# Designed miniproteins, single chains, continued (3), part 72

Each design is a single chain, and the fold is of that chain. pLDDT is the mean over its residues in the fold that is shown.

## One batch from the design tools (miniprotein)

Design m10501
Fold by ESMFold2-Fast:
Structure m10501 (fold): chain A 62 residues (1-62)
Amino acid sequence: SNADKAGAGARAAALGRDDEANRYFQQAGPESGRNATLGGQEAAAKGGGAEEAQKAAQKAAE
C-alpha cells in the first residue's frame, strides 16, 4: 500500500539511506509522502528511532 511505502521511506531516512527513502516516498505519492514526512519528524522529535519513525509515518500516510 502507499502507507507501507511511506513507512519504509521514513525508516530508510532515519537510517541515513536518503536515496532509498526518496524512492519510497515517490512511490507512496505526494499526499502520503508528505504526511509520512511529518509523522516521521514528530516521532524523531520525541526521541524515537527508525522503527518508531516507520510506524508514525505509516499511520500518518493512511
Scores: mean pLDDT 72

Design m10502
Fold by ESMFold2-Fast:
Structure m10502 (fold): chain A 94 residues (1-94)
Amino acid sequence: SAMDARLAYLETLVRTFFLDAAKMSEEEMEKSVESIKAAIRAVLDPETAARVERVLDEAVERVRKLKEEGKLTPEALREIADEAVARIREILAA
């Protein structure tokens, strides 16, 4: 369905971003987040987009904190990506 296609697209963007986040500078991460937010706004209504963007912002802040603490691992990034995707799925199902 169109909803399933939108979910798959956003899931792929979010997962790809978090897999690459460890190798990004802060500037590269900010640019990637803005690109993902533009994609979210392009495929979702403004209210739903705002909810999904909040999930992304919270996940990005968790990555920043772990990076500052020297605790950013591939396992932590997968966990953050999985949590973000699960919350996005819940928002889109509502």
Scores: mean pLDDT 85

Design m10503
Fold by ESMFold2-Fast:
Formats: structure tokens, C-alpha cells, sequence
Structure m10503 (fold): chain A 64 residues (1-64)
């Protein structure tokens, strides 16, 4: 799944997110058309500090 790809790539970048959080952010990007900054803010609210490059990657995967 796209969520499993996001979890694996973020793990390779030193960030361990849950499958549930990955599914939630991908859904919000698709349904609410979140910007890169909104993706960063959402993940920060969940306790994950991701850089702009990682947020752009998540956006690209959600939109693919």
C-alpha cells in the first residue's frame, strides 16, 4: 500500500511513524489537498518533526 511505502521510506530517513498515521496523512492530502506546510504542521501535531523534503515526498506519494 502507499501507506506502507511511506512508513518504509520515513524509517530509512530515521523517522518511525505508525501505519495509522501514514494512512491518515495520505487520506488528508488526497481529500483536503493539503500543502507541504500543512503536511508538516499535521505531522508535528502528532509528534513527528519532518523536513520540507520529506513532506514534499509524502505529498507526491499521496497524489500518485
Amino acid sequence: SKASIVVEILKNRGIEISQETAEEILKRVREDKLSVEEIKAFLKSKGYDVDESTARFIKKIAES
Scores: mean pLDDT 84

Design m10504
Fold by ESMFold2-Fast:
Structure m10504 (fold): chain A 105 residues (1-105)
Amino acid sequence: SSVVEAMIREIEAESDRFLAELRATPPEQWPMLWVQYGVRVTGIITDGLLRAKRLKDEEAVEKLKQIAKLQSDTLLRMGELLERGDLAGVETVLRNFLTEAKKIA
């Protein structure tokens, strides 16, 4: 699905930005960056779902719902890792999320 593929590319770009911001920012600001990242990615997924529904692309809607759940679980795991100062863990869970999302697409 072109809608799902476009959304994954946008999430990948935001994830790369998020990792760069974490590396350049003191740990005291990481909770703010994590919240901002979560809001942006939720917006991307919501826009994707609305586009898929408008196009009556039921396959894309189902795939996007699966990716939304995977992203929710990933956000929670990243929060736990950031509390421990584990940036390498955050990078790993983001890479795993993108790999799994691309398999769904």
Scores: mean pLDDT 88

Design m10505
Fold by ESMFold2-Fast:
Structure m10505 (fold): chain A 86 residues (1-86)
Amino acid sequence: MRAKLAEYVKKALALIDQGKPEDAVVTLVNGINQLLGLPPLSRDEAILVAKVMLSDIGTRGAVAIYLGVKLSDVEKLAQAVESVAK
């Protein structure tokens, strides 16, 4: 499970590097939902969920632990969410 979560984070970071932050956020959120057996969300719903989850330092730390990735990677994802959540 955790290894697959880390792969989704890597895919999302690659999309950010390609200038596709919205696709990065949607891919990560729906990838996690698929692994949890949850239905896929729309782009707007996925962005809103990511914005709420990455709203503060404590939630970012918890997400880093949950996904098995570095906090700095979660902070890059948070910046991508902030850029598209307007």
Scores: mean pLDDT 76

Design m10506
Fold by ESMFold2-Fast:
Structure m10506 (fold): chain A 74 residues (1-74)
Amino acid sequence: MAAREAALARAEALALEGVRALLEGDRARAIELLEAAVRELEALLAELAPDDPLRPRAEELLEGARRWLEVARA
């Protein structure tokens, strides 16, 4: 579990940094960080069982990161 929990924490940090960059007007940095968050969350979700307790949190973060990435690209 430690590796998966660490991956989720890294993805959370990347998503938060990406949103912060976007709020500061740095769209290029926001896209870079949010794309990294999406990649880490997609990789994590591919490894999680359907009943894994981390799955709902990872799915929520992925949806949020994708939503913010769309805003950053608009």
Scores: mean pLDDT 85

Design m10507
Fold by ESMFold2-Fast:
Structure m10507 (fold): chain A 77 residues (1-77)
Amino acid sequence: MTKEEIQDVVRRVAEAVRDLTPEQAEAVAKHFADVLSKATGKKVEVRVELSDDGTLRLTVIEDGKVIAEAEAKVVPP
């Protein structure tokens, strides 16, 4: 996978998880990290950070380097 493909997927995941609970978002991020690790053959981590202002941030880290980031704004119900 290219870095551009990873960035596109990260944006889609951020949009999908913004309406989930923090626990569900973390589970999806962990699954996504496993899929990327297998696809790239490298150690990939995905971090989920939900700020108090309702911004959800996903960060993809490969061998300690940030390779992709996406943000989605969570609209409160």
Scores: mean pLDDT 74

Design m10508
Fold by ESMFold2-Fast:
Structure m10508 (fold): chain A 74 residues (1-74)
Amino acid sequence: SMEEVRERIEKVLEEIKGKSDSEKLVALAKEYNELVKEGVDGREVAEAFLEEAKKRNDRISENLAQMELKSLEE
C-alpha cells in the first residue's frame, strides 16, 4: 500500500539524517530500487520521496526524487 511505502520512505530519510551526501545517495537509491523490485510504480515512489523530502527540507533527497521523475517523463 502507499501507506507502507510512505512509512518506509520516512524511515530511510530519518536514518540518513546527518549522514554525508554520498551515503544519502546510496541509501535512497537502494530503498527506491527495493520498492520498485517489490512491484511499486517508480513514479509513485519518486513522488512520495519528493513529498517527504520537501517536508523535511532535505534538498539532496528532493533533488534526487526530481531527477528520477524527469527521467520517467521520457
Scores: mean pLDDT 80

Design m10509
Fold by ESMFold2-Fast:
Structure m10509 (fold): chain A 95 residues (1-95)
Amino acid sequence: MELIEEVRELAREYRRKAEEYTELSLNTKGKEGIDYGVKSVQYLLQAIAGEAAIREAERRGDPSAVERFLAMNENERVSEGVLAAIERGREKLLE
């Protein structure tokens, strides 16, 4: 599915940006360093959301999860990333 590859590339870009902002946060003092750290976490959560959407689309054999992800704005992607991270943690605890 072409949409899965689009989200996969977007998730890779978000992870790269998360790493860039992590480095900026570690090398910057005060509030600016904290702000970079927040951006790093936001990009990481967006990557997690995209990765979760890909797994769901692959599991179901339909693109609906990745279509939903692509329709989300940044804040919605961050929120979805939080939910996906919590669910993954819960699954690991229940295994």
Scores: mean pLDDT 84

Design m10510
Fold by ESMFold2-Fast:
Structure m10510 (fold): chain A 90 residues (1-90)
Amino acid sequence: SGREEAERFRREFRERFETEPEAVLEEFERLVAKLEAGEELSEEEERRLQAILEELFRRGDYELVKRAVKALAKRAGIDVSELLAGLEAN
């Protein structure tokens, strides 16, 4: 199920941020670049991006989280200015 896949990706990215953070950041950049270009992500890519974002947020890397949130919000036509301000305050 999608829930099981999401939990696997969360475990994968927790480990990979410790062992190979550069490769995780490359995947993050690729996924965000697709969103910024107006491309659709697959369901797997969306779950992988969600798992990466959860780890970035947990680690306090709010600049990268804000970039991804902006790309997602632009795709959805949502104004997230207050949410982004909250991320800067933390």
Scores: mean pLDDT 78

Design m10511
Fold by ESMFold2-Fast:
Structure m10511 (fold): chain A 63 residues (1-63)
Amino acid sequence: SMRKELVDFAIALQEKGEFVDEVPEEFVKAAEELQPAVEEAGKTFSGSGKEKVKEALYKVAEA
């Protein structure tokens, strides 16, 4: 599922430390496809805001 794939991306990038400096393009595109599900969780994000994307992804994983 897209939720699982996005969460896996976020965790892997965070562990490697890559997520602290830049959000990869492929990660941003994947997050955009989950945007409707994130909106259902009461969150809205767009683009590459690291804090917003990270929080939204964890919230989607919890839901």
Scores: mean pLDDT 51

Design m10512
Fold by ESMFold2-Fast:
Structure m10512 (fold): chain A 80 residues (1-80)
Amino acid sequence: SAALVAEARALLDQVLQLALEMLKRGVPMDEVTAQVQAAMQALAAELSRRLSPAQLAALMAEFVARYEAATGKRLVIPPL
């Protein structure tokens, strides 16, 4: 549903904001990226039970693009 997609997007926004906060505090980019990759994989696994594959793929692609734009680092989209 549209509500579930909005909730999922909000959770991904929180992950991105936390990552940017960690970078501002001087946490190494490789450590932050590894933690974000793990969080994205865990969230994708959880959301795969509630969202269609197409909705999940679109959300993951959007998140990867936003992270790359903000940090210059490309995340790996987990298997859906």
Scores: mean pLDDT 85

Design m10513
Fold by ESMFold2-Fast:
Structure m10513 (fold): chain A 76 residues (1-76)
Amino acid sequence: GPRVVSTVVTKPTTLYEAVEALMKKGNLKLPVTVTVSSSSLPAPRTYIINSEEELKKLKDVELPVGSVVTVSEATL
């Protein structure tokens, strides 16, 4: 099955920082699927990241404390 790594955000951060940390922890490689869930969001948000350039765009996404971030390799 696909490698999957999750974390709960314990301090305000960007989605980029959370995804980079999870990719390093799980030894995950692009492309990855990123799912974010939080009580501040009406529904979980999913991002498909195909490149380092796309990954860096996640620096603009702020995550509040309590957000759950899940990263999985884009495998069948």
Scores: mean pLDDT 80

Design m10514
Fold by ESMFold2-Fast:
Structure m10514 (fold): chain A 68 residues (1-68)
Amino acid sequence: TATLVVEAKDPEKAERVLAGAAARGLILSARVSADKKTFTVTAASEEAAREVARRLLEAGAAERAEVL
């Protein structure tokens, strides 16, 4: 597993991208901060975390996405 920290530019779009990633088994869980600016995602692997980060950035859903 890997942790992905997402700084949301568009929280609703980020939620949609993450829902799609969960449906494909790329993420195991996601938590959102109270202000909906930060998502903390548990990805199935580092490769899955990088793929999800790429999709979030390409969709304009995230300002930044970092794999920890």
Scores: mean pLDDT 85

Design m10515
Fold by ESMFold2-Fast:
Parts: sequence; structure tokens; C-alpha cells
Structure m10515 (fold): chain A 111 residues (1-111)
Amino acid sequence: ESLPEALEKAKEGERLAREGLELAREGKGLEAARKAAEGGSKAGEGAQLALDKGGAGIEAGKLAEEAGELAARAGREAGRASPEAAVEATGAAISGIGGAMGGRLAAEKGK
């Protein structure tokens, strides 16, 4: 996989996570949870693509960590906005945490 693809996935994850936060603030918890889950998934994909790319993977790994952290936050806020979305919101938060951890690992392995 290419480094530009890792960077693009991480950036896409951040954008989706931010959309999720906005939707949660509007009380659209289910839509927010779905956007947050998608953001976390993209962050994880970016982290995976950045893994083992050494120093070249550091930037993509850091962006994936930030995107994952934002997606986890969006998931938590989505669950608060709509209790009916609790399962999807929990899944989104877990996905975001996974993306953040993966991104951090990729950045650390980059040395």
C-alpha cells in the first residue's frame, strides 16, 4: 500500500469524526454514531497502511491517532444524544480507540 493512501485514509477519518461530533450536537445520535464508526474505521485503515513504513509512516500514524481519538469522542457524544443509538455509539467509540492505538503504534514503529 502507498503512503499517500495512508494519509488520505487518516484525513478522511478525521473529517468523518468531525461530522459525527456536529451531528451529535444537533441531537442526531444515530447518524452521529454511524459517521463516528466510519471515521474510526478509516483511521484504522490509515494506521494499518502506515505500519512498517518506518519514518515515512510517522505522519500518517499521528494523523490516524488523532482521527481515532476524535472518532471515539464522537461515538461517546452520539450515545449521549440518542440512547436508542447506544449499541452503535459504543461500537463507534471502540472503533475510534482501535484506530487511535493503531496510529500511535505506526508512529512509534516509524522511530
Scores: mean pLDDT 83

Design m10516
Fold by ESMFold2-Fast:
Structure m10516 (fold): chain A 77 residues (1-77)
Amino acid sequence: SAEIEEALRQAEEFAERYKRAVEEGAPAEVIAGYALGAIGSALHANLLGKKEGRAEATKEANELLLKGGIKSNIPVP
């Protein structure tokens, strides 16, 4: 659906910005913002289309947070 496609596109854009921000040593606020954007968009797409993939999406999101130096994580269901 258009909503799933849009959410996946946003997740990809945020993930790309997150990777760049980490590489460039951006402020933690900026890195966290992109990580949360990627996580939120990915989880949104997963909830719209595929409940079974939620644990995998959450695990991937936690890996993005760790790469940015964020010590909190989202519980895996």
Scores: mean pLDDT 72

Design m10517
Fold by ESMFold2-Fast:
Formats: sequence, C-alpha cells, structure tokens
Structure m10517 (fold): chain A 100 residues (1-100)
Amino acid sequence: MKFSEEEYERLVEPDEELLKILEEMGIKSKTATLETVLLALLSWLRENGLQDPEDPWRFDVSKSEVGKLLGVSSFDARNRDDIAARLLKHMKEVVPKPKL
C-alpha cells in the first residue's frame, strides 16, 4: 500500500488503545496527523530499547503492546507505508466540520 504526503498529513482520531500508547509518548491530543503518530511511535520504540542493535531501522515489538496493537512481531521503519496501513486500522479520519 502506497500513501501520499497529503495522506500522512491528514488529521486522524486514534482509538482508545492507540491513544493510551500515544499518551505514554507525551501526546495528549485526541487528534493527530498520521505522520505525528508514526514519529512518536518510532521515538517511543527507541526510548524503550526495542531498536535492533544490528539494524537501526528494524524494531522487535513481539513482547510490546505496540506489537499486539499492530499484529506484528517486528517491523522495518523503511517500510513506512506498511506501518501506516496497520495504524489506520486503529484510527478514524476526522471529517471537516461545516463552516460556521
């Protein structure tokens, strides 16, 4: 699945499970862009020692809540679109409100 830059910049509303993880990452907003969520996720994975010491782009998430949330045991940050597709299952696109 291939995502455009505009799709990464769209505002999304995380579900309760993803929001709990985002709050632990320091994101307390009920809405975020897909890009912000991805960057926060990667930073949290590095902070929690889940980065592969032999490959800085690879993360072992098999024993983490993130791995359970995404349904994966590991991922490669170079495959950004695959991670984004899995995250979108836990997000809803924010519909623009009518103009006042």
Scores: mean pLDDT 72

Design m10518
Fold by ESMFold2-Fast:
Structure m10518 (fold): chain A 100 residues (1-100)
Amino acid sequence: SLEEKIEKLEKYLEEMKKILEEYKKILEKLPSMSLEEQQKAAKEMAKKMEEVIDIYDESYKIYEENKDNEEVQKLFEEIKKVMEEIKKVGDEFQEIVDKK
């Protein structure tokens, strides 16, 4: 049902927000990380990015099937914004690692 699709998007948005929180915590810890800890963090972030891409792909399918629904459009736009923030934090992490 449409209601089930909306609930699914809401759960995906919350999962994406949790990944963003995890990315921000990794970035905050980066100045105190050893090279080995930086490598482990990079691998964890890469794995989380795979999850982000999977969530985005599933969310996009729901969006494409329900283009006329304002709530679906709103939730998908929020998911896109969170994904862009996750990518930005990931890029900031990589820039700092490359300078050390």
Scores: mean pLDDT 88

Design m10519
Fold by ESMFold2-Fast:
Structure m10519 (fold): chain A 89 residues (1-89)
Amino acid sequence: SVLEEVERLLEERLEEAKRLYEEGRVLDAQSVVFEAILLAFSKALASGDEEVIKRVIELLEEMIEKLPERIRAAAEKVLKWAKEELEKA
């Protein structure tokens, strides 16, 4: 399902971002997180299912809370932007 695919994507990208952050590669870690947010939204929108879109947003919020504090604020801004663009579409 789209939800299972998104959940796996977010878990894999969170692990990658944490690894990059531990290596001191903060900008690379942020880029991985930003891509994960956009890919998750793309998959949710492609489903055409409003309940799937809602659940993907919840999964993204859960992922962001697990991020290191230094990259959390930037990730929150990207998610807010993506939500605002979704409302316009």
Scores: mean pLDDT 83

Design m10520
Fold by ESMFold2-Fast:
Structure m10520 (fold): chain A 64 residues (1-64)
Amino acid sequence: SEKIEELIEEMRKLVDEYKNAPPEKQPELAKKIFEVRDEAIKLAQKEGDYETIERIREEFKKLL
């Protein structure tokens, strides 16, 4: 799904921002990262694409 790939790229962007952010901004960015991840997983579940759900989880682990 194009939408799922867009969400994965947004998650990567937010993780990069998190790593370069001052400590006071990191909690807000972490919250956004989790929200985008969960949206991507929910969309993949709706599409019945369980392989993509595992890929999203693996990508998330690699980014942190």
Scores: mean pLDDT 81

Design m10521
Fold by ESMFold2-Fast:
Structure m10521 (fold): chain A 66 residues (1-66)
Amino acid sequence: HMMEKAKEKAEETAREIRGKSGEESTRIAMQAVQELVDEGVSVDEAMKLLSEAILKLIQEEAEKNR
């Protein structure tokens, strides 16, 4: 349902952010949050999903690089 799309969008956004720095990362994150809000997700929930996706990606990279 809506949460499945929100989670996919958050994971896609997290991956895109990893290729950018500072201001660009913030801009991309804000755009993704706005899109999720337009789909009916709360701002807090969108931020949480995005943060969790970013953290998961960081943990996977850390494990891979030892």
Scores: mean pLDDT 76

Design m10522
Fold by ESMFold2-Fast:
Structure m10522 (fold): chain A 88 residues (1-88)
Amino acid sequence: STEEIVKLLKEGIEKLKKLKSAEEAIKLTIDTLLEVLKLLPEDAPISLINLVIGKILRIIGMELDKASFEEVKKEGIEILKELLELLK
């Protein structure tokens, strides 16, 4: 449900703010986005599914590029906030 996704995104943002390692921030962001995909309704538009998958790939790209903790934390929070805004 939309309510469950909104709660998950809000909790993810607050958890990301408290983390202190890039590895934990990457894992939490990916895990949160994968859970969003599981909670999407069966009739969710392909464009929304593709958007979420694209965000997962972006975070994976940051891990491969060995992005700093501050860069990963900022990007993770921005991604989850963007999805939260789209669901208003």
Scores: mean pLDDT 87

Design m10523
Fold by ESMFold2-Fast:
Structure m10523 (fold): chain A 96 residues (1-96)
Amino acid sequence: MAPKKEALEKLAKVLSEVFGKPEEEVLKILEEADKKGLSYAEVLAMLIFGKSVEEARNLSDEEKKEVGKKILEELLKKGKISEEEYKKLIEEIDKL
């Protein structure tokens, strides 16, 4: 589809709106994570908790669940999901 750079720019825009960070800051994190071969959960840990690349690579399964929960909390705060959807998604994360 789109060139890799355009795909990262689109993702940076969405995540910037969700997390309230500047788009250029989010894009820089996404580009660095892509260059280092990080997973999506590791990228989200960098954005949500301010973790470095090295810290993000060493996330436990429990910390990855907490990343998911924080994403859902931010989506709820920004009105991107309903409270009912939030509760359902939290139950799904806890079931994993």
Scores: mean pLDDT 71

Design m10524
Fold by ESMFold2-Fast:
Structure m10524 (fold): chain A 84 residues (1-84)
Amino acid sequence: SSQVDELLEKAYKIAKEKGSESLAKTAKKLLKQYEQALKAGDMKTAGVLEGLYLIVVGVLKLTGAEEAAELFEQAYELIKQAYE
């Protein structure tokens, strides 16, 4: 959705400013793979990707990119709610 894309763009820009561009790229990739797994009904793969995504978001919080991590969490919640 446009809302998810806007959140991800803002999160990426903030993370880049904090020196966490590589973590932000990984978070975006994992979230896209998570959504693809949900669309396919592959709940086992979705669960693994969700776990990895939350670890990366947690690292962003701990390494000073907290605002970016909050925006990534909002994008994740929107995707999760769309497939419930």
Scores: mean pLDDT 88

Design m10525
Fold by ESMFold2-Fast:
Structure m10525 (fold): chain A 60 residues (1-60)
Amino acid sequence: SMEEYKQKYKDLANKALEEFRKVREEARQQGLTPQQLRDRLREISDKYLEEFKKLDEEYK
């Protein structure tokens, strides 16, 4: 259903947002270089892009 899709989308989006926030804070605490931070953010972005694709495939 559309409501189920919207709820799962919001849950996934919130999960992604929290993971990005955690990585930025970890990067600051660990003294990561800008390149290392970019690489970690890209990995998380790719992960959630794939998860959103799977969610879309379940409802389209």
Scores: mean pLDDT 85

Design m10526
Fold by ESMFold2-Fast:
Structure m10526 (fold): chain A 89 residues (1-89)
Amino acid sequence: NNNLAISYGNRGNLYLSLGKYEEAIKDYSRAIEIRKKLANPEHPDTLSSIAVSYGNRSRAYENLNKPDEAHKDFEEARKAQERANELRA
């Protein structure tokens, strides 16, 4: 399902660029869910992809005036990226 997660992430990015923030959030949520269910979710590349999706979903939440959801996603993105960096070191 990695190809499906990539497709959701890419469509989410397109929705974000078009100002379709609710659609972007749904697609990023699907990408995150799929990646967390992969056989190796602790792989640094998977964690970096999860971080990117959380960061972009945080931006979409900011544009919808949802600061609590945006902050939560920002922290999840930071944690995932830190973990990815540790595993590469």
Scores: mean pLDDT 87

Design m10527
Fold by ESMFold2-Fast:
Structure m10527 (fold): chain A 93 residues (1-93)
Amino acid sequence: MLSKPKPSTGDAEEMTKEAMKRIEEVLKLYNEELSEEVKKKIEELILKIATAVLNDDSETASKYALELKELLEKNVSEEAAVDIYQAVAGAVK
């Protein structure tokens, strides 16, 4: 078994970038758009989730994941929100 590399701040930023790319793909699939303000809030929440995951802080990660889910439910359709949430989960883990 290979030794796990030590997490870095850059890893959280890379995870966030990948998650944002996946979100844009889901939005295109559903023909939905998010305002720049909402996209910024989503990106900030994903960065906080990725940082918490890299620090093995499950409590903080769960808190921000819940905030992300609530934000998505208010701004996109239920189906798009589910697909976006799954895309973020895949990018961060």
Scores: mean pLDDT 78

Design m10528
Fold by ESMFold2-Fast:
Parts: C-alpha cells; structure tokens; sequence
Structure m10528 (fold): chain A 58 residues (1-58)
C-alpha cells in the first residue's frame, strides 16, 4: 500500500537525516499511516521517534 511504501522510504532515508528531521518525518507519518502500518514502523524506531509518531495521531 502507499502507507507501507511511505514507511519503507522513511526507513531507507533515515540514516541520512538529522535527529530533528527524523522526528518531524515520524510525526508526519503518524498523521497518514494506518494503525497497523504505524505499529510495524514503530518497531524500527527509537523511543523518541516513536513518541513523535504517536503524536501524529492527534
């Protein structure tokens, strides 16, 4: 799905991003991903990035 593609793209580019960029991207993904895709993505994230992903649902 598009959501899975966005999650995979984020994981692929993540090593080239700053900490701030990673947090912003995680938040933005939280706003558009389904709960199932977000839960799978969260397993690959740091605790800080997971917190921003969760805030995206607000």
Amino acid sequence: SRAEELARRFLAIKPSLSEVERRVAAYDLGRVLSPEVAAELAKELTPEERAYLERGYA
Scores: mean pLDDT 80

Design m10529
Fold by ESMFold2-Fast:
Structure m10529 (fold): chain A 59 residues (1-59)
Amino acid sequence: VSSEEFMEALNYLAEAVKELKALGKEELARQLGREGMRLAGTSAEDVKRLADEALKEAK
């Protein structure tokens, strides 16, 4: 993954984690952050997908 793609994935992940915390889903936010960081170095698209799925489940 390029450094730009990696940074985009991290920013997307950070915003999703922030939204989950705002919704009171601290455990989901921690889990998303951990799994997303693991995945960010390999697949930016998978990070965005994971974040979108977590946000949909939380709402």
Scores: mean pLDDT 79

Design m10530
Fold by ESMFold2-Fast:
Structure m10530 (fold): chain A 78 residues (1-78)
Amino acid sequence: EAVRQLEDAIKHLEEGDVKAAVAALGRAIEALRKMPGSEEALEQIREALRHISEGDLEGAIEQLRKAKEAAERVEREL
């Protein structure tokens, strides 16, 4: 579920839809809070949100790809 929300957020940022991306990130954060070992993925999402607030959508997308990799590792081990 978290991985799907992160993929949705990346797609929205690539299209310039910041509002939809932030909504998808909120859902990803909620899903990850319920999973042990999600600290790395949550930290990468916080960094992505910082990039979004600064108008750096390319940097945000890069951070979200890292968050997705971390979330995929958590989902495989649980």
Scores: mean pLDDT 81

Design m10531
Fold by ESMFold2-Fast:
Structure m10531 (fold): chain A 55 residues (1-55)
Amino acid sequence: SPLAALVAELRALVAKYKEAIDNGADKETLQKIFDEIQAVSDRYHAAADAARAAA
């Protein structure tokens, strides 16, 4: 499922963000990971909306 793949990608990015915090990453690194999370979240919502429209 395309939605399942996006959920897996989101979980991986959230884990990466937690590791970055634990390792004392700078604000720029944390912002970059956060932006990646937002981008994948937007793709998930678009894919979910398309799936609802097709049903």
Scores: mean pLDDT 84

Design m10532
Fold by ESMFold2-Fast:
Structure m10532 (fold): chain A 79 residues (1-79)
Amino acid sequence: SSVERAIKALQGLKEAVEKGASIEDAINALERMVELLEKDGDTETASILREAIERLKQAKNKEEALSVIDDAIKQLNTL
């Protein structure tokens, strides 16, 4: 499902951020995922990722960014 693909992608993104990927790179990756989800008609998953993007824009450090990603994974697991 689109939700399962989004969860796996967020898990990969979490690992990338833990290994030193920038918050900007994480935002760019999530924005691309939102575009694909919206094209597929998965507006609910896209909405959760849009909220995560806005929270990542406010994140000041890696720990805050990882918390945002973890919250998004948790929300998607409830769908």
Scores: mean pLDDT 85

Design m10533
Fold by ESMFold2-Fast:
Structure m10533 (fold): chain A 97 residues (1-97)
Amino acid sequence: MNLEKLLEEANKLVEEAQKEVDERLPELEKLPEEERQKILREEYRKLIEKFAELMKKYLDEETIKELIERLEKELPSLTPSAQELAEMVIEAIKKEL
């Protein structure tokens, strides 16, 4: 497993996503909270899908399955927001497998 390369590319994805959100922030601030949250959620989903592709590229299938099982076991102990995020991650990874 190339964890260093995975982390480096993951950091780039986060930085690029943050920059795109920051550039759109003046426009997003003008929107109602519900519309703003919907846009941010869609951008976040896209980021998660890209992250799942990176995980498939740099991690073996066995490691990915272990991570999914770990996330599924932790779901009941997570906050509702974290639970929704974890479910999106699990779904995105399963689609890439």
Scores: mean pLDDT 75

Design m10534
Fold by ESMFold2-Fast:
Structure m10534 (fold): chain A 87 residues (1-87)
Amino acid sequence: MSKEEQIRLSFAASAQILVGLAAAEMGERDTAIDAFKGAIETVEKIDSPKKEEAIKHLQEALDSVEAGDLETAREHALKALRILNED
């Protein structure tokens, strides 16, 4: 995978996470779920040793939104965002 492609995918995943966070804050559960699922799919395409940690936090954010725990969902989504934007 090219460095440019990895940067593009990281940016796309970050945008999806931000959409998911905004949707969760607004109580838009289905939109938040779709956004976090999309972010997981995008992150799985990235060739990075941090990929598994980012996916773990995105999955926990998704599970928390499905459970109605928006505070926990926000915390995990922000952690995934930080991991993707480190380096």
Scores: mean pLDDT 83

Design m10535
Fold by ESMFold2-Fast:
Structure m10535 (fold): chain A 94 residues (1-94)
Amino acid sequence: ELEKFKEELEKIKDEALKRAEGSLTPEQVARLKEAIDRIYELFLKLAERTKNYEEVLKMAKEAIDTAIELAKQRDLSPEEIVEEALRRVRGERK
């Protein structure tokens, strides 16, 4: 169900942001929040289109976890964080 997918994705987003607030600077958290919001929107649209909620949720979690690590290690814009996280989830960077 799409509604259960949204609920689970919101939990992943909330947990990720709480984890980040304990580890990142306020500026890094702001950039990460913007990146996570974009990732959320993209995977929500993908789930609506494919109806493969389990696989899309797994990909979204991987992308969000990658975004957190990128926000810690590099001086990247929100757009750059999204692009790199999506690239890794697609397996373009091994």
Scores: mean pLDDT 80

